Designed miniproteins, single chains, continued (3). Designs and how they scored, part 41

Each design is a single chain, and the fold is of that chain. pLDDT is the mean over its residues in the fold that is shown.

## One batch from the design tools (miniprotein)

Design m9491
Fold by ESMFold2-Fast:
Structure m9491 (fold): chain A 91 residues (1-91)
Amino acid sequence: RLELIKRALELAKEAIKLAKEGKIEEAEKLLDEAVATLREAVADDPELLLEVEEAEGLALLVRGVYEVAGEPEEGVIKAAEIILEFAESLL
């Protein structure tokens, strides 16, 4: 569990870095992988799994709002920050 949570943190940090470099599609793929890794980390805990789903939903909403506003880089950065903070809360 701990190793998967740390891996999700690394993926979210790398997603932020790539988004700041304008590599939006690559950043989105890493963010999706970070979320999938968190789901694996907490698959045996239905309450934590629900919290991962809530964090993912918020991240998707933020990405969508910023994309409509014409700022997709900021949307991915903010979404990755949500996932990063959630993963840190599990440590």
Scores: mean pLDDT 83

Design m9492
Fold by ESMFold2-Fast:
Structure m9492 (fold): chain A 88 residues (1-88)
Amino acid sequence: NAAVEALRAAGEALVEAVRAKDGEATSEAAGELMRAIGDAMAEGLAQEAIEVLRETVEELEKLEKTTMVENTIKGLREKIEEIEKEAA
């Protein structure tokens, strides 16, 4: 499924941008991830979106704890909660 592939690619890009400490790349990757989530939700793939976001958070938690890592994890956790409420 193209929407799930786009979600995984966007999540991976976000982790790499945060690992590189690149604020511009992180912002761009976060935007791509939000678009991919919207596409997946439109296809009824809320569970897949939640799974990809949880995997992305797990990868971010493996990185050195910086403000960028903490803020990114917080934003993704808030998005997971939003999707869970919408899917219920």
Scores: mean pLDDT 84

Design m9493
Fold by ESMFold2-Fast:
Structure m9493 (fold): chain A 64 residues (1-64)
Amino acid sequence: DAARAALAARYDALVDEIYALVKAGADPSKIAELYRELAELARELGLPPGLVDAYEARARAYEA
């Protein structure tokens, strides 16, 4: 499925982007936004609910 492949590619790219931003000490609000997007992509891909919850928790931590 081309649509699912596109979502998977975006998910992988976003994971790499978040990792790079965290290591660079980037703006926490931007990191939080990306974790929220990652949670949404994980949900769309049918990944385990626990993983989605973990990403949402990470987003909240960066917003604090």
Scores: mean pLDDT 85

Design m9494
Fold by ESMFold2-Fast:
Structure m9494 (fold): chain A 60 residues (1-60)
Amino acid sequence: SVQDRADELINEASRAISAGDKERAEEVVKELRKLRPYLSPEQQRAVETVERAVEALKAA
């Protein structure tokens, strides 16, 4: 499902952030943004958190 794919991508983003992989983190965020309208409110909040973390990683 779209929800299962979003959960996989959220997990992938967390791994990329932990690894300092800015390019992979940005790619995953782009894919998550495309899914955003189809996500639960909880998943939308998780995506927002991930986007903020990726912005911080890129600014570092």
Scores: mean pLDDT 84

Design m9495
Fold by ESMFold2-Fast:
Structure m9495 (fold): chain A 86 residues (1-86)
Amino acid sequence: SHKELFEQGQAAFEAKDYESAVKYYQQALSLAPDNPVTQHNLGEALFELGKYEEAIEYYEKALELDPENGLARENLEKAKEALKKK
């Protein structure tokens, strides 16, 4: 289920296995594409892998679905700052 895949993604993220976290979150999004929480968490896992351009994409998708998510906006700005330093 979407929830089980999301929880596996969170467990992988907590273990700092960011590649597995990305995989599980992508699988969760294949079942529920318009889930802003999963899109935000996928962005966080991509950020930890240094994939800032992809992280920005998913933070923007999360904010499109939930514009009042202050944490997603904060993380979007952080990812844009990280990208500028490359």
Scores: mean pLDDT 88

Design m9497
Fold by ESMFold2-Fast:
Structure m9497 (fold): chain A 73 residues (1-73)
Amino acid sequence: ALEEARRLLEEAAEALEAGDEEKALELALEAARLLGVEEEVEEEGRRIAKETGVPLAEAVGVAVGAALGKALA
């Protein structure tokens, strides 16, 4: 599960580099779902996007990455 979530986040990052924000958001939310933190990362992602002005897909990816790091600690 953790390794699968990490792979999805890597694919989300690649989608962001390609400019496909919709696919990046979908992949990041799938990773959050595997970690059981989908609702929490949606709220944190919205907060990050409002504070920093980055796209929601990027903000959600950051929130999922933080959740994955916490799960590995």
Scores: mean pLDDT 78

Design m9498
Fold by ESMFold2-Fast:
Structure m9498 (fold): chain A 114 residues (1-114)
Amino acid sequence: MREVVFEGRHAGLRVTVRVRQRPDGVSEVTVEAVAVSATGVEHRATASASVPSFEDAVRIAEALARAAEEGDFVPVQELLDTTPNPAARAAAMAGLDAVLEARAAAVADDRAAA
């Protein structure tokens, strides 16, 4: 069974992406986004999706972790436009949505504390 974990960190955001290949060859992509507000409160969002190709799942995971590390998610949006596999595209969208949800919650906390 194949398993790979990628992590990116930038400006209070941590994104961990786990890719686990099942015995049937389908890969599970699990994204955990943790954003920390200025008050020290952690906001967590998680997403999981199934991708038939392990190679596609790894490419998505690397793109999300790299985007988190660089603080730039435009390359992930470009990956969505160029990914022909609908399941792989859906997994990347779900992961991006989880990151945006965690960040939005942290920003809302910061605005309430100001």
Scores: mean pLDDT 80

Design m9499
Fold by ESMFold2-Fast:
Structure m9499 (fold): chain A 72 residues (1-72)
Amino acid sequence: DLIEELQKFFLEVIEKEGKLYLSLDEIRERFPEATEEQIAQALQNLLNSGKILAAGVRLEDGKLVFYAEKYK
């Protein structure tokens, strides 16, 4: 399921690659077969379940970013 795979991707980039967050563009690039609606639903599920901390917009580039729970 996309929700499970997306959660694994957050854990992978934080734990193995040292990234603090994922942008929406990076999520779309990782899951090119998923629709924007499917990605939005998966992200909302992870936010509602507390598996990711927050969604925000960066002032520098206006990109939407998501922070992983493990990085709290």
Scores: mean pLDDT 68

Design m9500
Fold by ESMFold2-Fast:
Structure m9500 (fold): chain A 65 residues (1-65)
Amino acid sequence: ASEEKLKKAKEIVEEAKERIRKAKTEEEAQLIVKEAVDELESLNLPLEVILKYAKELAKERKEAV
């Protein structure tokens, strides 16, 4: 993957983490994670990179709630 796509992916993850921390309900946090993962998939990144970021988002959700 290009460095630009990796940087964009990191920005998506960081934005999603902040949104997760501000989420009022677990349902809202779950939707944020799904939206972020969908955007990461749209970047055509290697599956290993997508899985790594998906795990980070899932971890942030568990720590926030």
Scores: mean pLDDT 77

Design m9501
Fold by ESMFold2-Fast:
Structure m9501 (fold): chain A 92 residues (1-92)
Amino acid sequence: MEEAARGAGAAAGAAVSSGGTATVRVEGDKVVITLENAGPGGMVAAIGAAVSAEFGGGEGEVKTEGDTVTVTLSGLGEEGARRAAEAARARA
C-alpha cells in the first residue's frame, strides 16, 4: 500500500510548508496523523491521504476541529501502517 504512505507524507509535508506541525502516532494497524495550523493546502493533502488509503484497500478518515486536522489511516496491515508512519515522520 505505497499510495497510503505517499499520501501520509504529502499531508505532513503540506502542513509543515504552511508553517504548521505534523505529529504521527501508530496504534496497532492504524496510523493517526495530527496536523496543526495546516491551512487549506494541508486539509486538501489530508483528504488525498485518506482517499489514497481507501484505493489501497484500507480506510481513511479526516476530522477537522479548529486549526487541527486529524487523519486516521486503517486497514493497511502492519507493513502498510509502518510505511505510512515513516513517510509522515520523514516530512514532519
Scores: mean pLDDT 74

Design m9502
Fold by ESMFold2-Fast:
Structure m9502 (fold): chain A 63 residues (1-63)
Amino acid sequence: AEENIRKALEAALKGDLVAAYRYALQAMQDGSTEEQLRKVAEEAEKAGNKKGAEGIRLAIDSY
């Protein structure tokens, strides 16, 4: 749960859309909320990593 949220943020901050998407999906499967992942996406976007944020939002929409 918390580990996969952290990995999703790390991938998003690197601009890795696919990795951010996969870790975000895993975090939701492990019981993380959509709200927690939206905050991660906002953090990545504020840091200038729009592709990473997109990956996380895509995971939320696909779950």
Scores: mean pLDDT 82

Design m9503
Fold by ESMFold2-Fast:
Structure m9503 (fold): chain A 62 residues (1-62)
Amino acid sequence: VPEADIQAAVDTLRALLDEGASAVEASTRATTLILDLARQRGLSRASVQAMMAAVNAALLAA
């Protein structure tokens, strides 16, 4: 999984949370980014799961 793509999803989540977005809104936006990247780059299910796990871990750590 490209680390830059994982970082972009996590950065999007954190930026939205810092701007006062709800956890649901931030998580939805980050998930949409992951799915969009998966479509554009043909990412495997394992790559998508790794990105979603990173976003979920960042959300729980916030």
Scores: mean pLDDT 77

Design m9504
Fold by ESMFold2-Fast:
Structure m9504 (fold): chain A 98 residues (1-98)
Amino acid sequence: MSKRAQEAGVAAAADYLARLGREDLAARVRELAPEGLDAVGELLDEALKAGELTQEEVQEAVNVAVAAAIREMGRLLAPALEELAKKRGNTTDALAPG
C-alpha cells in the first residue's frame, strides 16, 4: 500500500528536522504520518513563513521525504517485480543449441 511509502517519507523528513535541532517540528511531522506527505508540506511551508526554517532546509526536507518514499515504493514493488521476472524466465523460449 502507498501508505508505507508516505510513512517512510514522513519519517525521513522528521529525522532531517531532528538533525537540524528542530525536534519539536520533527515530532509534529511524525504526528502527520496518517495524513501523508501533503500535510508535511503544509507544515514545512508554515515553518518557512514563520522563519523557523530556511528555504534550503524546507527544500532538503522535501527532497529526503520524496527520496525515502520512492525508495520504500521500490522495496514494496520488489516482490511483485521478482515474481514477474521469475515467471518471464520460465516462459522464455530457449534457443536450441547450435
Scores: mean pLDDT 75

Design m9505
Fold by ESMFold2-Fast:
Structure m9505 (fold): chain A 87 residues (1-87)
Amino acid sequence: SEAEELLKKAAEALEAGDYEKAIELAEKALELAREAGDRLLETHALGLLAEAYRKLAEETGDEKLKEKAEELEEEVRRMRAEALAAR
């Protein structure tokens, strides 16, 4: 799917240290995953976003980016807990 291709590119950008590109690609993937109701893709996109924002916050010292990373990390934890509870 387009969302899966965007997530792959986002992960590649993250590994390359291009955190801004990783954010852009992961945000697009998140939008598509939410439109499709694909909870697994949504969780993966949020996870990549959280990691990219965390790395960018560490690099820049930007408190707003740190807050954004913390919010995304909490959302991912919540979604993973929900998925585990459904078993």
Scores: mean pLDDT 86

Design m9506
Fold by ESMFold2-Fast:
Structure m9506 (fold): chain A 57 residues (1-57)
Amino acid sequence: DEARRRAEAVVAEARERLAAGADPQEIWERVNRVAEGLPPDARSYLSRTVNRLLAEA
């Protein structure tokens, strides 16, 4: 599951960037670019997980 490991790495990067105060829109744009290269299952996992991280308080 190399695609899954790639998605997990991107999620970890997104978490670090959010903790550092990065713009949620910039994080989402980066994630969407990576997601385009992933198979459906990994893309779905990445999109759902990051969307939850970016959810409003």
Scores: mean pLDDT 78

Design m9507
Fold by ESMFold2-Fast:
Structure m9507 (fold): chain A 111 residues (1-111)
Amino acid sequence: MEVAPVTGQNSVVVEVEPGKRARASATFTPTEDADAFLVTVVNLSPEPGKARVRVYINGELVAEVEVDSGQTKTVTVPRKIAAGETVTLEVEAENLGDKPLRVAVSVTPLR
């Protein structure tokens, strides 16, 4: 699949204290029509830990994944978005461990 270019921010980084939840959001606009989104979730934490991550696009839950430290998970979401439509990315990350976590989420439109 080819990547559709975007303006704005299609990624967020969330820092989560032990046993807590944190939210982050970003807004982006595809410059070409897209048929799908590739959601990429990465646990960037150097210490062993697990995050539960929920990803929302325009208010709809599109992915829920658990990622161990250093783990990357991807989800392809079939969704048509026209060029110039604003997309809101919202992420909730829950720290299931006893160390601070850092999670990155990216949403890449595909055509």
Scores: mean pLDDT 86

Design m9508
Fold by ESMFold2-Fast:
Structure m9508 (fold): chain A 68 residues (1-68)
Amino acid sequence: SPVHEEVAALAKEAVDLLKATTDPALRQQIRDLIHEFNERLVNSQTDEEIRAAIEEAKARLDELKAQA
C-alpha cells in the first residue's frame, strides 16, 4: 500500500542520515526520531494515524537534515 511504501522510504532516509552523521548529539536526535516513529506506528490503528505519524516524522527529519 502507499502508506507502507512511505513508511519504508522514510525509515530508509532516517537510517541513511544516521549512517552519514558523526556528531553524537545529532545521532542521538536521529535515533530518538526513529524510536518515536516506530512507537507511533505500533500504536496506530488506522491509515489516518499512520499518515499523521509519517507527516510528523518527515517534518522532524527535514529539520535534522538542515542541522547535519
Scores: mean pLDDT 84

Design m9509
Fold by ESMFold2-Fast:
Structure m9509 (fold): chain A 69 residues (1-69)
Amino acid sequence: SDAELRAEARELLERGRELRKQGRYDEAIELYNRAEALAEKVKDSFDLVLEISVEILKTAVDKVVDKLS
């Protein structure tokens, strides 16, 4: 169901956030990409897709900042 797909995508998003906190940026991005693929299968999922896209951007910024420091 759409609700189950949204829940799975959100779980992947939360796991990705935890990996990001650990500095595991590439692994976090892989989970976000999987979450996005699930969210895109759901009708009226623009809110969730946008949230995932923002987390990808934040993680990419963190990776660049960490590399510069």
Scores: mean pLDDT 86

Design m9510
Fold by ESMFold2-Fast:
Parts: C-alpha cells; structure tokens; sequence
Structure m9510 (fold): chain A 62 residues (1-62)
C-alpha cells in the first residue's frame, strides 16, 4: 500500500537523520567554541524533533 511505502521511506529517512546527529555530536565534542556548541545543540534538537515527528506520523517504534 501507499502507507507501507511511506513507512519504509520514513524508516530510511530516520536512519539518515540518526547518522547526521552522530556527525553533529562528534563536532560538538570536538569544539571548544561555546557559540558553535550552542548552534550544534540547536541543530541536533531540530533533527531529533524531525525523527520524533516521523515516528509519530507513521507509527514507528522509538
């Protein structure tokens, strides 16, 4: 069904977002700049919110 295809795509998108979060968390740990760290935390929070949105929308496990 169209919903099953959308769910499969959402699972792939979540995996891509999780990998991007790992990259940003590594940049956060490597940075000594408080402003850069604050920006990275904000971007990480946005990506985490996107994952939560997709999980809720498509009924996917956390």
Amino acid sequence: SAMDKAREQAEKDIKALEEKIKELEAEYKASTDPRKKAILLTVIAIYKAAIKFLQKLYGLPE
Scores: mean pLDDT 89

Design m9511
Fold by ESMFold2-Fast:
Structure m9511 (fold): chain A 86 residues (1-86)
Amino acid sequence: MIPIDPELVRQVAAARSVEELLALPGVKLLGKITVRDADGERTLYFFGVYSLNEKGEPVELAGVALYDATRDQVLGFLPPELLRAT
């Protein structure tokens, strides 16, 4: 398991906006995708969550957060190995 700050994981899961996620140390926007389901189109953002070194620099990708911009909530946290698990 890649060591990450448990408070950072909690803050990522509790985020309600893109701005909140981008304000977190070690969180970077990777991209976005529009998905279609029975309820219509939704935009999902992918945020990389990185382990930081002693200088606060991103060292290693610990996971990817999926953020639903239509519902203003984080849907889940994926380990980097599962980036293609759909």
Scores: mean pLDDT 71

Design m9512
Fold by ESMFold2-Fast:
Structure m9512 (fold): chain A 70 residues (1-70)
Amino acid sequence: MKVTEEQLKASPEEVARIGLKKAIEIAEQVGDLETAEYYRKLLSEEKLKEVTKTRLEEMYAIIDAGNQLE
């Protein structure tokens, strides 16, 4: 999934929350429990407003990689 700069800028908190939930799902599906635990902690803290654009893009890159799995 491609995330536009406009989406990250307009609704960074909501976009990050959706991205984290998807990243957790993919990480658990592939058995990467460390990454899943890390994203669960970020989501539970609800400090997504403080996440930089770079962090959001990094999370969505993981989602894009996961979408390549059959």
Scores: mean pLDDT 62

Design m9513
Fold by ESMFold2-Fast:
Structure m9513 (fold): chain A 65 residues (1-65)
Amino acid sequence: LVEKIKAAKDEGELGEALAPFAAGPVRQGRTRAQASDDPVERERALGEGNTAAAKAANDAIKQAE
């Protein structure tokens, strides 16, 4: 859910409690991208991080219902 990940980033409020769950995967994807000198691999790593972050955020919301 790219839309959900964007909302979380733009609002910065979707849950500061949720931020740790989403930020981790995004940061990991970004770190992998920086370590790679292949543009294609960089984009892939970033995409994976975003997808994992969206899933983590949704899971946290369900748990906190």
Scores: mean pLDDT 59

Design m9514
Fold by ESMFold2-Fast:
Structure m9514 (fold): chain A 88 residues (1-88)
Amino acid sequence: AARVAALRAEAAAHRALAQGYRDMSEFYKKLSEFYDKLAEEAKKLGINYEEYRTLGGYYGSMDGIYDRLAKQHEARAARLEAEAAALE
């Protein structure tokens, strides 16, 4: 039973990390969308919009990084959960 308990505990830790990365991904996605909208409005007003486009792209990249990290930890948790289930 010790191995099953350890696998479930490790899976729970990976699920918690994945949720944290999901929250960060969503935060940066909203920032990216916000700056993209500011760039569109600035462009319509004939104001320099390049800084807003650059920030939107940067935060979009951060969203992508945290989304990938979340998926990696979710996949690891699922594998550990499956291994634990197979042992019981």
Scores: mean pLDDT 89

Design m9515
Fold by ESMFold2-Fast:
Structure m9515 (fold): chain A 96 residues (1-96)
Amino acid sequence: MEEELLREAAREAGLTVTEYRVLNALDVLGPSTAAEIARAVGLSPATVSRTLRRLEERGLVSRDRRTGRYSLTEKGRETLARFEERLLELRRRARE
């Protein structure tokens, strides 16, 4: 149930589940390297790096060239907010 709701909310926000997990990790940790995010989400650094590249191409994350750290853009925060709102709605409907 929860995993299915997570996938549905991610699709509605235009994200894969992996992209959502990476964005959420950045929201929780703040500016982070691909290795730090990989450790937090339990994915390989290669998978996280590829995901971050796609998210950067979409303007959802930005990379500090000096530090190598990624952070959420305003668009990324708005995308996460839409996901979280949809997930809450789906959870409400599943319970009620």
Scores: mean pLDDT 81

Design m9516
Fold by ESMFold2-Fast:
Structure m9516 (fold): chain A 71 residues (1-71)
Amino acid sequence: AREEAEKLVREGEELLRQARELAESNPDKAIALLQQAIELYRKALELDPSNERARKNLQEALAELTALAEA
């Protein structure tokens, strides 16, 4: 469970990085990547609710998704 949660966090972080790179040039694709990262962080927290990195990254991704969707 913990190892699976860490894998999901790493995959989500890679998607978050790609979303940030695309936010200005392709916001629709950035939004899709943020939504995928959010799903991975939620799954990580289901497997390991104490994972602070997943919780922090989920909050950041949700904030960035809201900002892009309202732009």
Scores: mean pLDDT 85

Design m9517
Fold by ESMFold2-Fast:
Structure m9517 (fold): chain A 73 residues (1-73)
Amino acid sequence: SMELEATKLGVRALGLLTEAELAIRQGRLEEARRALAEARELIAELERLLGADHPLVRALRERVAELEERLAA
């Protein structure tokens, strides 16, 4: 079902964002950038399934923006 596929994508994206956060904290910036890039791809697929206004899509995009800001600092 579309709901199960969206759940799988969301869980994977959240895992990658957690990995990126930990990598930033440890100064592993290349690993963090890789995880963020991969998370973005999964979030784009989620957006296609659920729509841009879906609360999960919005929350994940906000988290990406926070982590990208930390990488730029």
Scores: mean pLDDT 88

Design m9518
Fold by ESMFold2-Fast:
Structure m9518 (fold): chain A 64 residues (1-64)
Amino acid sequence: SAEAEQLIEDYLLALHMGDERLAERYRERLREMGVSEEAIEEAERLVRAGKAKEAYEVLAESLK
C-alpha cells in the first residue's frame, strides 16, 4: 500500500540520518503493520552495508 511504502521510506531515512528516536517510532509502526523482527534486523544490516534498495525490498516483501 502507499501508506506502507511511505512508512518504509521514512524509516530508512531516519536510520540514514541517525535519528534513533524517530527510527524506533517508525519501527513500532512497521511491527503493527505485520513486518517481522527478522525483516527489521535484516533491513538494518543492509542499511549499515549501504544497501538501502535491498533493505526496502526486504521490508516490502515482509508485508505480502
Scores: mean pLDDT 86

Design m9520
Fold by ESMFold2-Fast:
Structure m9520 (fold): chain A 66 residues (1-66)
Amino acid sequence: MLTPTQKAILAVIAAAGVGTPISIAQLARATGYSQATVRRALRQLEDMGIIQRDPDDPNRYRLRPP
């Protein structure tokens, strides 16, 4: 089960579109969480296989394609 923080971050990434990279700063602004909190949740979502890092920019994440 996803935490409320993970759900909020995932909803913002999903709204950006599949395969569209989104920055940690944009996620923090959209969710109201700190960048540190966002980074932790992104790492957890990546470990679950839900999202992946942009290979060209390690500070950006995107949804894994279906």
Scores: mean pLDDT 76

Design m9521
Fold by ESMFold2-Fast:
Structure m9521 (fold): chain A 75 residues (1-75)
Amino acid sequence: SLEEKVKELADEVVRAARAAGAAVETDPEVRALIEKADELAQKGAEAYDAGKYEEAKKYLEEALRLAREAARLAA
């Protein structure tokens, strides 16, 4: 279901952001990517609570993309 997919995306965003780890505190680029990912994840959660699952999916997909880039730079 779309709700299930949105929930999975939210979990993936959290995992990707966590993978960036301590670099969030020491690397300004990693920090900026995680801050933007967090902003988008908040918008995704807001859309999910409003029942707008397609909108939530789009925000979380973008959040995941940024969080994964942060993790890549942190490695």
Scores: mean pLDDT 86

Design m9522
Fold by ESMFold2-Fast:
Structure m9522 (fold): chain A 69 residues (1-69)
Amino acid sequence: MNWQELKAAAEAGKLEVLKKALEEAEKELEEAKKALEEAEKENDLLKEIGATLRVIGEELTIELIKSLL
């Protein structure tokens, strides 16, 4: 789910859709944080950069969903 889809869901009063999107984003953030921890243990700079970008992306998604609630 992207920003425009989340905003449309909020405007339509679909609070449960936003809550489900938040739960999925939080789950994806946990997976991204685990990937970052593994990349740091492997001392693989490219994997660490990729995992860091994924963490940032999921954190931004969570903040956007929360701003609609």
Scores: mean pLDDT 78

Design m9523
Fold by ESMFold2-Fast:
Structure m9523 (fold): chain A 99 residues (1-99)
Amino acid sequence: NALEEVEKNAPAILYIAMGNLALKLGDPEGAVKLYEKAIELASTPREKGLAYLNLGRAYDALGEKEKAIESYEQAIKYFREAGDEDGVKLAEKELEKVK
């Protein structure tokens, strides 16, 4: 079915989207778990960068500044490995906001 196909072919992106929904609904703890699953399932540096960027946002929402900083630093690393200059700039901007 369509859900199994999406989960099989783009599992990291699906879990990032679920985490984003959890965060919007005021569940940053649930968002953390979903983004951690996205990191586990990520098959490219770009997917890892996106998952770590959103993980940092969830930790910032929880007031866990140190974990948010570490997550944004991982996002910058993986976006650089992916050649994603826009991702690097976005992660650096988020990192600046939590310092």
Scores: mean pLDDT 85

Design m9524
Fold by ESMFold2-Fast:
Structure m9524 (fold): chain A 80 residues (1-80)
Amino acid sequence: MVEEVEKLFPDDADAWLELGRYYLKQGKYEEAIKAFEKAIEIDPNNVDAWRLLAEAYEKMGDTEKAEQYRKKAEEIRKSL
């Protein structure tokens, strides 16, 4: 759960990314978004986190935010 990961692995971007993927797979898009936002907060250069954040917003029907975060993922990928 988000609270458990935050308590045990607050600075582990990969743990948050995996938790987000788990929620995304379960159809819990709002929880997935929160987990991916935490991964980005820890590692803002994690391209996969930005891509998955975009995917979660797209699945929620927020196409504007999905497009915004896809562009952000591409910008970061090109800057690395």
Scores: mean pLDDT 79

Design m9525
Fold by ESMFold2-Fast:
Structure m9525 (fold): chain A 105 residues (1-105)
Amino acid sequence: SMMKKQAQQLNEEGKKKLAEGKYDEAIELYQKAIKLDPNYSQAWTNLGEAYLEQGKYDKAIEYYEKAIKLDPNYSQAWGNLSVAYKKQGKDEKAQEYFKKGMEAE
């Protein structure tokens, strides 16, 4: 699909901005990728990561939960969700989601 190819390109550009610490620019690019391909679990996960880096843990959790709903076998999203809960001081939830990530392959 042309739209999926464009979503992948936007996701890759977002990853470059994320690596440069340009979190707001990364967020905008990931949001554009998701608009073109709403089932793009990696883009939802990367959007969560950008919010996590900004200390916006509630938003990070929301987007990681969306990624997991789309692809429950994407262990990276479960691991990131665990980290986000740990940063909120919710150690019991962090441990629960870490175990779920290990079960997700």
Scores: mean pLDDT 89

Design m9526
Fold by ESMFold2-Fast:
Structure m9526 (fold): chain A 60 residues (1-60)
Amino acid sequence: MIRVEVELPSLEAAIGAALAVIGLDPEAKVRVEGNRVVAELPDTEAGREAERYLLELGEE
């Protein structure tokens, strides 16, 4: 299991990121805490794609 925690610039960005992750992998466990997204992703191709997506967003 891959655990990712990313701080985004706003609550709206965090909600959007969480919805996108669920869209990439419906089995992902995603939580929004303020402007932060906490995700527990399966060790699958979809899970790794979701991890990459979140990490790239967190760099902005």
Scores: mean pLDDT 79

